# Designs tried in a protein design run: designed miniproteins, single chains, continued (5). Part 7

Each design is a single chain, and the fold is of that chain. pLDDT is the mean over its residues in the fold that is shown.

## One batch from the design tools (miniprotein)

Design m16213
Fold by ESMFold2-Fast:
Structure m16213 (fold): chain A 75 residues (1-75)
Amino acid sequence: TSDSTQYQQIIDQLDDIIPQLPDHVSGTIQTGIDIGRSTLRNTDESDPTGRQRLRQTTTMMSSILNDGQNIIARR
């Protein structure tokens, strides 16, 4: 669905910027991406709790993407 598509796009963008980030930051982000992909695979769309978890994970990954982009932009 659209939520899953948006989530995948955010993960793809994170994966693209990882090589541009400091090693200690990129390692943490990679772990987050792995957890997020696991959440997506195990999310049941018919389960309100599963959908809520996916939305929360999407929001968290969006914040991480924004923080990573800010690190790259600053120096």
Scores: mean pLDDT 73

Design m16214
Fold by ESMFold2-Fast:
Structure m16214 (fold): chain A 66 residues (1-66)
Amino acid sequence: DVEEQEQIQREAQQLLDFASTLSPAQQQVLSELAENPNPSDEEKKAIAKKAGLSVSTVNKLQKQLA
């Protein structure tokens, strides 16, 4: 429980450090993936279109969050 919470906080900090180096569009994709970490292909296409990025970029960011 406590160790699980500490692991989550450590991963969140690493993600925040990573996110600070990203463009606003990439940060928008990360926000969408944080709310829905396992989107469908159609949802990925919608996220990519909304952020102005490619689906391949969304897939790459999703893999970095996993």
Scores: mean pLDDT 73

Design m16215
Fold by ESMFold2-Fast:
Structure m16215 (fold): chain A 80 residues (1-80)
Amino acid sequence: DEAKKLVRQSSQKLGDGDVDGAVKYLKQALKKAGASKKTIDEAVKLVRDLGDAIKAGDIDKQKEYAKKLGKLLKKSGLQL
């Protein structure tokens, strides 16, 4: 599944601190999964917010944004 591979690549980029790379792969995954523009835009915002929280060491915000992103991905038929 190409969409699942792209989600995995997005997660790896985020772990490497490459937020722009994470956003790029996540947008491709969501487009392949048939997600709406609104869903894609919300996911992009959540990934950027999550990246900022990781950079700041804000564990509570990291948990919050990761949960929101996970729920959004599940609605689109994707999983982390």
Scores: mean pLDDT 84

Design m16216
Fold by ESMFold2-Fast:
Structure m16216 (fold): chain A 82 residues (1-82)
Amino acid sequence: MSPRELHRKRLYELFKEIVEKKYSKEEAIEKLKELRDEVFEETGDEKLVESLENLIKYLSTLSEELMHKFFEFEVKEAEKDE
């Protein structure tokens, strides 16, 4: 598995955790920032880090309800494609 595929899998696992544990918007954003920092430390892949930063920025503009709907949608779509 490529480093990018592994980190994409970790991202979807985090989305699933956010939905299952019903994290608040602030908790979800914090978890995504932790993943971003781990990805940077492990890979140094600036493009992957920038992608995660752009996702965090986008999600920060959503309401908590819309953010949870986004995560639920992404988890369902990932399950269909895998």
Scores: mean pLDDT 78

Design m16217
Fold by ESMFold2-Fast:
Structure m16217 (fold): chain A 79 residues (1-79)
Amino acid sequence: MSDEDQLRVLEELLKALAEMAGYETVEEFLENVTEEDIRRIIEKKLEEAGRSISEEEMEELVKEMLEGVKKLKELLEKR
């Protein structure tokens, strides 16, 4: 898969998360977002979907999202 396609998908997801968290820009979101913010977003989405996951699964999702955020932050710094 092309790197550009992955970048587009990740950027779109990040913008959606930034808007949900009430940030005006993705850069503000990337600088100010915390593990707690990400965890709250995941918990909220799970509640809306009527789903429940294990503590281990939650930790894995939080870590994956944080890694994605950090990767995108590095990519955006090159802009």
Scores: mean pLDDT 73

Design m16218
Fold by ESMFold2-Fast:
Structure m16218 (fold): chain A 86 residues (1-86)
Amino acid sequence: MDKVLEQIKKAERVIKKVRDILSLPNPSRDLLLKAIEEMKETLERTSKIYQQLLSQKNPDIEVLQRVNEIGTEAAKLQMEAEELLR
């Protein structure tokens, strides 16, 4: 559980950094491309964490919901970054 919580906190920090990039008045293409890549990696990692949590005898429902919410946010931020590249 502790290692999973550390991974969740790391993912939340990455999400915050990407939100900060997308809130800039004129983010560079390099920053947007990096944001897209980081969101794709976050989606892959959260999917893996979610499956690992489901394999536990007594998975924490609140932790599962938190991981799912991070994945949803990562997908949304990836789409927003791709729109800004238009």
Scores: mean pLDDT 83

Design m16219
Fold by ESMFold2-Fast:
Structure m16219 (fold): chain A 101 residues (1-101)
Amino acid sequence: GPPGAPLPPLSPEALELLRQEIERLLSELFGEPVEVLPASAEVYMALLGLTLLLKSGVTDPADPDVLLVDPSTLAGRLLDGRSRVTAEELLAHAKARGLIR
C-alpha cells in the first residue's frame, strides 16, 4: 500500500494466511520450525516487520550481526523500543512475549 496508509481491514481468512506466511518466513530465516501464535492484524504486521529486518534490515556498520530498529515502528514497539538487536535476541524476545514458540 502507499506509505502512511492505515492498515487495511483483514478478513479472518486473510489473517490466517498472513499468520501462516509469517510462520513460514521465520522458520526459513532461523532454519528451525517456528510456530506463530494467533494474534491481531497489528501484531502480525509487527512480526512481518521483524521478518523483513532479519532478511533485509539495516545493520550496524561497527557490527554487521546487529540490526538497527526504528523504535517508533510496530516492530520496534514489539522490541520494547530497542534501537539495536541481534537475530537471536529478536527471536528470544518474540518467544518471551508469547508471540512465537
Scores: mean pLDDT 77

Design m16220
Fold by ESMFold2-Fast:
Structure m16220 (fold): chain A 89 residues (1-89)
Amino acid sequence: LQAEAAKLAAEGEAAYAAGDYLRAVALGAELGLLQLEQLEAAGADPAALAEMRAILEEIRRAAEAGTLTEEQLAEADARIQALAEEARA
């Protein structure tokens, strides 16, 4: 998991630095999915985790397809942030 997360983080940073924002978003979503596995192991709310996973998978798919809009990304970020705060409360 740590090696996989480190690889995704490095590839995401490289993509962002290269100006490939869609690839950076797709890699970021994949890293987020791995982080949700750690939150699940830590006992976070499974319902909140399932919803966050669905959002991340949707964003990753849209970014990989090149169909992701700035509006979709902003909305997804807001929803994930709200769910993360709810899961930690």
Scores: mean pLDDT 78

Design m16221
Fold by ESMFold2-Fast:
Structure m16221 (fold): chain A 55 residues (1-55)
Amino acid sequence: MKAAVYFLETGTGYVIPLSKLKIKEEDIRVGLEVEAEDPFDGKWRRARVLEIFES
């Protein structure tokens, strides 16, 4: 499973694996704000879930 996320602090969007979000697979939904690992620098930042992709 992957999610398209928007990092509120940096204004950047990425598609990242669910393992890079601080949330359980069963609890994730579009519009939720969670801590996510930014692929650019590896820092954890607040991000909004925009879309969820099932494998």
Scores: mean pLDDT 83

Design m16222
Fold by ESMFold2-Fast:
Structure m16222 (fold): chain A 90 residues (1-90)
Amino acid sequence: MEEKFNEVVEIFKKKLPSEEEFKKAKENAKELIKEMAKKGEEGALGAAESIENAAKLMAESVGVPEEAKKKLEEFVEYVKKEAEKLIKEL
């Protein structure tokens, strides 16, 4: 679990992630939320919140390009939707 979270964080440490790297971050985030959803609603929400907070901190970092900030906002929205979807399926 933590390994997948670290992979997401490492991708966003780059100044401008590629489309493939951004897609990998989304896939890793979805898998992490899915794994935590096995512990129930609280687990899924906790995982989504951790990923969202990490992405927001990256967006607020000095020197992050505006294009990267927009992608981080899109990523946060994706994470929220995936968590809500998985919780509804529980």
Scores: mean pLDDT 70

Design m16223
Fold by ESMFold2-Fast:
Structure m16223 (fold): chain A 99 residues (1-99)
Amino acid sequence: SVEDLLARLAGLERRLEAQRSELSERTYQFLSDQLRAVRQGLRDLQEHPVANQEELLARLAELIDRAEQALDARDYKSFARVLIEMEVLLALARMEEVI
């Protein structure tokens, strides 16, 4: 569910904050901004469900699994790429509902 993904995203936000001392302020700010963008996309999805929502949620769950693994490994570049991929998927899903 979107609620479950939002809860998992909140967990990622807390874990990133716990690692803040390991990061430059610029890198922390960038990753925090990407997490905020994903959270906004999930909230938009919660308010405006899409026709292929179950498939989209399954793909987003896989990406959150990958984000958790990257963060555990301190692989911040892979973490950023996964968050950007989630943002793109959420943006494209909204476009398909308008067209």
Scores: mean pLDDT 87

Design m16224
Fold by ESMFold2-Fast:
Structure m16224 (fold): chain A 90 residues (1-90)
Amino acid sequence: LPFTEEGREEAERVIKEADEQIKEAEALEENKEEALRKLLDELNAEANRLEAEAQASTDPEERSRLLAVAVALSVASIKAAVTLSILRRE
């Protein structure tokens, strides 16, 4: 696989942190849709930024680490988007 062990560990931490942030947003009594939308925007923006940094990197290990984290953030953003969609279907 193209990802380093360090990249995989960082990706796992990012997914865990995002899952907790999604749960916190869902637990809000007010403004939960706005909180999830903001989280989705932030996760997507960070993923795009890290992908750009990976493309600019000449170090294969650094590139692999950045790509692993960017993929994890993209997965987290999809989870946030799905959660937001489910709440709006209520």
Scores: mean pLDDT 80

Design m16225
Fold by ESMFold2-Fast:
Structure m16225 (fold): chain A 67 residues (1-67)
Amino acid sequence: SLKNQISAIFEKYNIKADPSDIKALADAIDSKDSSKAVEIFNTLNSKYSLPPQATKELGDLIVSKTS
């Protein structure tokens, strides 16, 4: 479910993300490691040049799942 939610954000903005990158972020969120999730988030933002709207949606998802 979480992996599908992350994947849906990338798909919505027509970004071809590596499934391993999506899994890494999902695993960090699922483990409640907010520091690791933020680190991966910053890496994905840079790697995929996420547009501001995608960055916001992904960030909001991380906060909602780690709070």
Scores: mean pLDDT 84

Design m16226
Fold by ESMFold2-Fast:
Structure m16226 (fold): chain A 69 residues (1-69)
Amino acid sequence: SAEEAAAQGAALAGESRPENEEAARGAMQFYVGAASGDKALAERGVRLVREGGADEAAVQGFEAGAKGT
């Protein structure tokens, strides 16, 4: 459900430690890009998540999502 997807996204954002503003910004750009079909924005979001020091599992998840956009 949309509520379960939102809860999962919030849990992943919390796991990425929201003190890192760059990773949080990257996640936001990724989700907006993926939702709107903007592949360039989704890929930019993945780069910011990686540069922001998100954990390996989170980065791999975002990369897979961007590839599917």
Scores: mean pLDDT 66

Design m16227
Fold by ESMFold2-Fast:
Structure m16227 (fold): chain A 80 residues (1-80)
Amino acid sequence: DATAMAKKAAADGKAAEEAGKAAKSVGEGTAAALRGIGAQIDGEIARRRGADEEAAKAAIEAGEAGAKAGVEAAKKGGAP
């Protein structure tokens, strides 16, 4: 259901954040960022489908954190 989708997205977003923090290359950072973005999108879709608001919000926030961590890692690994 929509709430289950939101809970899965929150877990995926958290995993993306951990992966982003551990990333040592542009490729690893990019993969983490894309996973985080996917979790944000899934959270927004779940919210539109009537998921529990707290669950959807948690998914979106986790996805944002994952995307940010991945982007930071990609920038650091890919300079200049």
Scores: mean pLDDT 82

Design m16228
Fold by ESMFold2-Fast:
Structure m16228 (fold): chain A 87 residues (1-87)
Amino acid sequence: VEEILKRVVEALGKAGEVFVSKIDLSKPKEYIVVDAVLNLLGMGKDEEARRLVEESDLPEEIKAKVMEAIENHDLRPLLELRKELSK
């Protein structure tokens, strides 16, 4: 979790400090990464979002879905995935 938080802060830059202060650490690391990617895409930081996913130790199935969503700039699969991971 701490390693993922460091990567999220690096990817989000100054916005990362605010994001980290609001992170629910009870959620799985996959949720935290998907939520961070959604925030990065909302800011137009697609390259940083892709880099965060590549540097994150995510299950291949989750990684593939997130990377496809970034490439297509489609937030819907990410919103659905975040909802599934919130359980």
Scores: mean pLDDT 74

Design m16229
Fold by ESMFold2-Fast:
Structure m16229 (fold): chain A 90 residues (1-90)
Amino acid sequence: SSLEESIKLLVKTVESFLDAARRHLEEGNEAAARQAVDYALGTLRSLAKILKQVDPELAKEIEEILRRAEESDVATQVELIEEALKKVKE
């Protein structure tokens, strides 16, 4: 379905930004890592909104991870985004 295709596309988009954030952190480029994390978190918020129509409990779990990310440093935000992606793929 178009909804399932949208979810798959958003997941791949978050994965792409997460991969970029990890590379930038490995290179010591915190500014670029922060920008990549911000894009990943924004995409994950869009994904959570769509998930409310399919799996409202999963959407709630992702929203709670996003809330924790708002108060976290970049390295912790990367870990939280990875946790959220793992939950969506299950």
Scores: mean pLDDT 88

Design m16230
Fold by ESMFold2-Fast:
Structure m16230 (fold): chain A 82 residues (1-82)
Amino acid sequence: SALEKALGLGEALLGLAEARPNDKISEEGGKAGVEGLKEVLKDVKDKKAKEAIEKAIELLKKNSKVGDLKEPAQELIEAASA
């Protein structure tokens, strides 16, 4: 389901943010991440899960640090698990 994909994505992003918090999100990686998150977003109807995904997309577009994804990843896991 879309929520299971969102949960798995949130868990993957959280793991990455914990493992490599000081790495900068690259232009290419950010673009690919935005495309992947937008694909999941199309099927997600839950408001809190949508907000968490949109927050992650914003950070990816800004090429922020990987560790900055921790908060939206946790929010996505919580929303997808409810």
Scores: mean pLDDT 81

Design m16231
Fold by ESMFold2-Fast:
Structure m16231 (fold): chain A 63 residues (1-63)
Amino acid sequence: MIEGKVLAVGRRGDEVALLLDKDPGDAKSIIVNGKEYPVTEVRGLLVVVKGGEFKPGDIVTFK
């Protein structure tokens, strides 16, 4: 399992884009603050999830 830190957060419609300090690889979901979010898109260090509230400095665990 890998974990990364959120460097930046952006909103795009109803989706949230997270810029991470580590490549999520083939992650299908992320866990942040005890909640699991399905990953809808991955582009290098950028992960997109639907909904949720995130901030820079949050630690993300990949599944």
Scores: mean pLDDT 79

Design m16232
Fold by ESMFold2-Fast:
Structure m16232 (fold): chain A 62 residues (1-62)
Amino acid sequence: MSEAFSQLSKREKEVLRLLIEHPDASVEEIAERLGITPEQVEEDIARIMEKLGLKSREEFKI
């Protein structure tokens, strides 16, 4: 998992950290915490999922 994590951008790592620590956080809440738009968070989540081979956001809750 460390190898896949190293492929993430700084912002994608921050988004992933928040998703793991706060799995029930909304896209809007994550966006506010990072100072970006909800749309940018959704794009970052999609890229994280692709890079980590995850099929859905729900896999971050496991």
Scores: mean pLDDT 73

Design m16233
Fold by ESMFold2-Fast:
Structure m16233 (fold): chain A 53 residues (1-53)
Amino acid sequence: ILTFDRPRTVDEVVAFLRSLGINPISVERVGDDRRFRVRVPTGLEDYARDRLA
């Protein structure tokens, strides 16, 4: 789950991930506009975890 310092839209989170070279399978808002659950393609889980930790 990704947490941001300010509210974001799903499109902004997708654009952010793509700027890191990650094409998410799905992005959904969790709780508030600052928290998102992200699914990444198989084989990118460790890469995404390292970039987002």
Scores: mean pLDDT 67

Design m16234
Fold by ESMFold2-Fast:
Structure m16234 (fold): chain A 83 residues (1-83)
Amino acid sequence: MASLITGTAMLIIAAQVSAYLGDYEEAKRSLQAALELLSRLSTPEAEQAREFLQRAIEALEAGDVEKAIEYLRKAHRYLLKSL
């Protein structure tokens, strides 16, 4: 479990860095990988984190980087609660 949470957290951080640098396709790819890892967890906190990751992807597709980063911060907070 801790391994999945750590891996997901690293992917969220990678996505934030990519989004900040303007590499939205790389950010989306990292978030898709994070969603795949989170699908192996069935806690309410993991489900909430997954929802925020999906919202972050939608925001990146719309070009709203600030909203995407806000959702990534929320996803990260919920992920830490699933520890």
Scores: mean pLDDT 82

Design m16235
Fold by ESMFold2-Fast:
Order: C-alpha cells, then sequence, then structure tokens
Structure m16235 (fold): chain A 56 residues (1-56)
C-alpha cells in the first residue's frame, strides 16, 4: 500500500530528525557527508556508500 509506505517514510523522517538531535555522533557523521556533497566531494555513489556505512 502506497499510503502506508508514505506514512512509514514520514515516521522514519521524524524519527531520524529526533535521533539526529539526540545522537551527536550521528549528527557529526551525517553533517560530514552533507558538507562533502556541498563541496562536490560526496558524489552520488560515494555519498550513498557513506550513508549506508553510517546507518547500516
Amino acid sequence: NEERLRKEAEGAREAAHLLFGLRPSLEQALEGVRRAKEEGRGGGAGMVEAILRIVG
């Protein structure tokens, strides 16, 4: 069900936002990836691999 998938995605986004604030270590890692993307260092493949390595 597409509706359930969208609701799950919304819940996951909210949970990620809360965890981002509660877990400084995760925040630093994610911020590093975001900055690399802005500087053009974290291209598509590299960014995906870095995110997967951080979140599992």
Scores: mean pLDDT 61

Design m16236
Fold by ESMFold2-Fast:
Structure m16236 (fold): chain A 111 residues (1-111)
Amino acid sequence: NVLKEGLKRVKKIIEQTISNKEVVAIANKLLDLIEEEKYEEAAKLLKESGELGREAVKAIVHAALELAKEGHYDEALAVLKEMLKVAEMAGDEESVEILQKAIELIESMKE
């Protein structure tokens, strides 16, 4: 499963690269809720987390870009597209813009 592998690899990169433990915890919980298909709960968590939630989205984007640089484009895109659904449901326009730009960048890297 491309999404499950992408979620696992993104979580590992976040844990190895992000020093802010609160940001890591929010990012991991968002990714866990996505794996469980609990999109409404993930959107609520993002909305209620405010600036820390946006930092968690940036951490996920950074990890997905690193995964794409390693040649795992489909896995990175699968994670970012699910996170985009969560950000859209949360009404987080800033996170939506960040995620859309990251998706466009990785799509350009595939060709």
Scores: mean pLDDT 89

Design m16237
Fold by ESMFold2-Fast:
Structure m16237 (fold): chain A 67 residues (1-67)
Amino acid sequence: MSLEEQARLAFEFIKKEETDEISQAYLYTLMGRTLGQSDENIAELLKEEGISEEAIKRALDLVEREM
């Protein structure tokens, strides 16, 4: 499965459970890091899915604090 397909499926799943943009970005970032994706690649994919740069930055900061 391509990274684009994984990003779309993960984002669709997250949107069903979470309505908050930061929470959506946070959950995707956790999954992306678990799969070995770089923070730069995760941020690019989230931006393509329409997540704001502010929410992406907040999500990356939250994940870093938990790991």
Scores: mean pLDDT 73

Design m16238
Fold by ESMFold2-Fast:
Structure m16238 (fold): chain A 73 residues (1-73)
Amino acid sequence: SDEFEELVEKLIKAQRALRKGDIKTAASYLMEVAKRLNSEKALELAEQGYKEGNEEAVREAFRLLVEALTKKG
């Protein structure tokens, strides 16, 4: 439960950063979540977002990580 709460907190921080247009900060939080969940595709998208400022890649990484956490509980 503690680990799950920590991952949810990072997703909330990523969503807030995205709403402020801070793409690189959002990507950095999503990279941490993707590593903890071993989500290879989400990690690649978040890294692309961080390196290139690609907002679409960061938004897709966010969607994949929310889906992964929802299924895992």
Scores: mean pLDDT 86

Design m16239
Fold by ESMFold2-Fast:
Structure m16239 (fold): chain A 75 residues (1-75)
Amino acid sequence: MAENEALLREAREAAAEAGRLYAEHRPSLSPEQLAQAEAVFAEADRRMREAIAAGDYRGALEAAREALERLRALA
C-alpha cells in the first residue's frame, strides 16, 4: 500500500509540474508546439487512467514522467 501511494503521489506531482510548465510557456509556443503539447497531455491522461484502473501505479508514474520530459524538451 505505501509503495502504491508513493507512486501515485509522484505521478500526480509530475503531472502537476507538466501542467505548470505548459501554462507558463503556452503564450510563447508556436501552433505546432501547442499541438504537440496537447497530444502529449492526451496520451499521458489515457495511459495514466488505464494504468491506475489496472492497479499499475508504476506505469502511471512512468507515463507522467515521460509527459513532463517531453514538455521540457518542447520549451
Scores: mean pLDDT 80

Design m16240
Fold by ESMFold2-Fast:
Structure m16240 (fold): chain A 114 residues (1-114)
Amino acid sequence: SPLEQQLDQLVSQAFSLIDYLEENIENLSEEEVVKILKEILDLVEEMMRLAPDAFDRLQALLIALADAILLAEKKFPDNEEIKELRQRVLALVQRLLATYPPTPELLTVLSLLT
């Protein structure tokens, strides 16, 4: 369906950005890392807007995003925008946990970001 095709594109774009960030983290500036993380979070929020019931796809992406945020914080421990992005992802996970039964995936994200 057109919706499934849009979701596949958003997921593919988000994972491509995560892979790029992880591969290039040592060579990226703080501003570039923040920009990439914001782009990934925007894609996640668009997925939630288009298909709030596409929970399984969202869980895998949130785990990968949590790992990317932790990597970014390790390189730039004093960057307040990265810390704010971590809090935004944590708030999103808490919102999902209020709506859906707790899954090992969501609990993993919660554990990684707290």
Scores: mean pLDDT 85

Design m16241
Fold by ESMFold2-Fast:
Structure m16241 (fold): chain A 56 residues (1-56)
Amino acid sequence: REEALERARKGLAEAKAVHDRLSDQNRGDEIAREGRRLAPDIVPFGRETLEEHRAA
């Protein structure tokens, strides 16, 4: 094994860990955005009603 390859692997692992952490945090936002794209007609209505009813 080469040190350079091991260093690249370590960098990838670290980048993956950081990306996974950030992805978890942004998951909610992405899900909401995706839902809006899939059903823009339903999502706005449901969102407004849910926001009023939920009040979280």
Scores: mean pLDDT 59

Design m16242
Fold by ESMFold2-Fast:
Formats: structure tokens, sequence, C-alpha cells
Structure m16242 (fold): chain A 100 residues (1-100)
């Protein structure tokens, strides 16, 4: 079934905030990738180097997503993505505070 309206709305709000923070900070693609890897590391409880490896190629990223889909319910996957986006927002806000 479709995700709950509350989950969809929260996802939109987080995605919009991430975009606004990236634009405000003038972040490079490399800086964005580093933040995403750190967020993934924290949310999964894995070493940063392993998170970077997962994100290092489309093939590895796709393999990881397929493994998540196989091991998680749709609800668990949505909760994981929301936690990931929330962590990305926190790391972006921290980086922008340190840059000013």
Amino acid sequence: SEPAPEVVEKGRELTKKIRELIEKGGLSEEEIKEIVAEALSKVLGIPLEKAKEILSSEEKHEAFLEELKASMSDEELQEFLLKLYEEIVKLLEKKLEEKE
C-alpha cells in the first residue's frame, strides 16, 4: 500500500531543507558525498570507510539498496530513509555553522 501521508510530507520537508542548506552553503558535489557517507555511517552504525565504499559506485549502491529491500519491510525502509535524511540535515547545519 501507499506510504502514510505523514511520512510522505515529512520526506518532502526534509528533502526541501537539504536542498536549501546545500544552496545556502555553496557545497561541492564532493562535500555533499562526504556528508551523505557520514550520515549513512551513523544511521547504520558502520565505519565511515565502509559507508564510503557503498557509495563509491552505482553498482555497489544498487547492490546495497537491493539488500535493504530484501531484509526490510516497506515501513522499515521508509523509517531508515527518514532517519538518513534527518542525519544529513544535522550534518549540513553543523558544517554551515563551522564555515561561518
Scores: mean pLDDT 78

Design m16243
Fold by ESMFold2-Fast:
Structure m16243 (fold): chain A 68 residues (1-68)
Amino acid sequence: SEEEKKKEEEERLKKSLEHARNIGRGFRYAMDGKIEEAAKILGASEKSRKELVELSKLVKEYDALQAA
């Protein structure tokens, strides 16, 4: 029925939004240098952890330039 299709679409969107929010929160932790917390939220592999460290470094370098 149309009602069942609408409920399925709403549930799909809710799950997608929650996933997107968790990703955003994970990257925020990474930007704050909280790599272990970010990796846990994002389910990051060892390779992805290195990318999170590089992200943290870029943010720190940018903030240093802004403070100068």
Scores: mean pLDDT 78

Design m16244
Fold by ESMFold2-Fast:
Structure m16244 (fold): chain A 69 residues (1-69)
Amino acid sequence: VTFRAEVVYRDDKVLAVRLELDGETYVLIFKVENGELKAVLAEPVDTEATGPDAKVRVDGKEMTIAELA
């Protein structure tokens, strides 16, 4: 099995991680809002992009990591 994890964005409230599992690529975005941990599973639009302006797709909508944070 191939497993890779790379942090593509982090700040005090948000952690975005690109995960590669057996040839599939995912972006997991963790954020804390009002003391509650929220997680969003997204698909990368550009697998090489990092930072807050990196584009991801959530439920068919393209947005930046910063827009999800």
Scores: mean pLDDT 73

Design m16245
Fold by ESMFold2-Fast:
Structure m16245 (fold): chain A 71 residues (1-71)
Amino acid sequence: LRVGDILHITHPALSIDVDAVVVAVEGDRLHLRLLETTLGHSDEDPERLLITTVAALEAAGFTVEVVGRSV
């Protein structure tokens, strides 16, 4: 994973289905910005940032897939 990758994050039991862009990588930690096209947001919104690892998400029952890249 690298800065600019778009991740598709799903959790079947919680009905979560969201996309996020990788804005920073610190070792195995990812700084993710959630993509909310139906909600107004401009450039960077610190309140929409999530810091986690793929391993932590998978351990919690989430599926994480790279589906594209931000240009």
Scores: mean pLDDT 69

Design m16246
Fold by ESMFold2-Fast:
Structure m16246 (fold): chain A 70 residues (1-70)
Amino acid sequence: SAADAAALATAARNEILAAADAVPGLSAAQKQEVLDAAEAAFTAALGAGQSVEAAVAAARAAFEEKLAAL
C-alpha cells in the first residue's frame, strides 16, 4: 500500500540520519555529502520506475558506498 511504502521510506530516512550521526569525526559537510548521495540514489531509482523498496535499498547502498569513500 502507499502507507506501507511511505512507512518504509520514513524508516529508511531515519535509519540513515541516525547512522550518519553515529559516525565519529564526520564534519557537517561530510554528513551532508553522504545524505545527499542517499537522496540522489532514491530519487534516481524512483525516476527509473523502480519500486519504493528498491529505491530504499539503492539509498542505503549509496549511503554505505559514500561513507566508505570518505
Scores: mean pLDDT 82

Design m16247
Fold by ESMFold2-Fast:
Structure m16247 (fold): chain A 70 residues (1-70)
Amino acid sequence: SMAQVAKLAGDVISRGSELQKEAPEISLQVNKITAEVMKAMRTLSADQALEVVKQKRKELDELEAKVKAA
C-alpha cells in the first residue's frame, strides 16, 4: 500500500538526515537520495515507488557503511 511505502520512505529520509549530521561531507549524496525518494512518492504508483525506495535505502546503507568504516 502507499501508506507502507510512505513509512519506508520516511525512515530513509530520517536516517539520511541523521547520517549527514554525523558526516557532512556526504550531504550532497544524501540529499540526492532524499530528493529521488520524494519524487518517486509524488510521481509513481505504490509498487513502482516501493522499488525505488528499496533501491535508495540500499544506497543509503552503503553510504552509512562507508562512513562507519572511515
Scores: mean pLDDT 84

Design m16248
Fold by ESMFold2-Fast:
Structure m16248 (fold): chain A 87 residues (1-87)
Amino acid sequence: SMEEVEKMVKGLESLKDFILNDPSLSEEVKKELAEKLEEIKKKVEEGEMTVDEAYREAAEILREAYERTGNRVTYSLAQLLEKELEE
């Protein structure tokens, strides 16, 4: 629904803001994650990606960031997004 799309868009914006303000993440990782989340947001807004696909893609990019960096914040955020897919 359009309401679910609006919720996802706002969620991605909040997630991006959280990442950009997190002191445990490097500036390089912040920029990479913010750009990837913005791309997901654009695809959802344009109807090219479903809400469920957006949750999966966002969780995957955060998991990949964890695998590269060992940063626990990215792991925790990935788990939160994965929980939304299961509920």
Scores: mean pLDDT 79

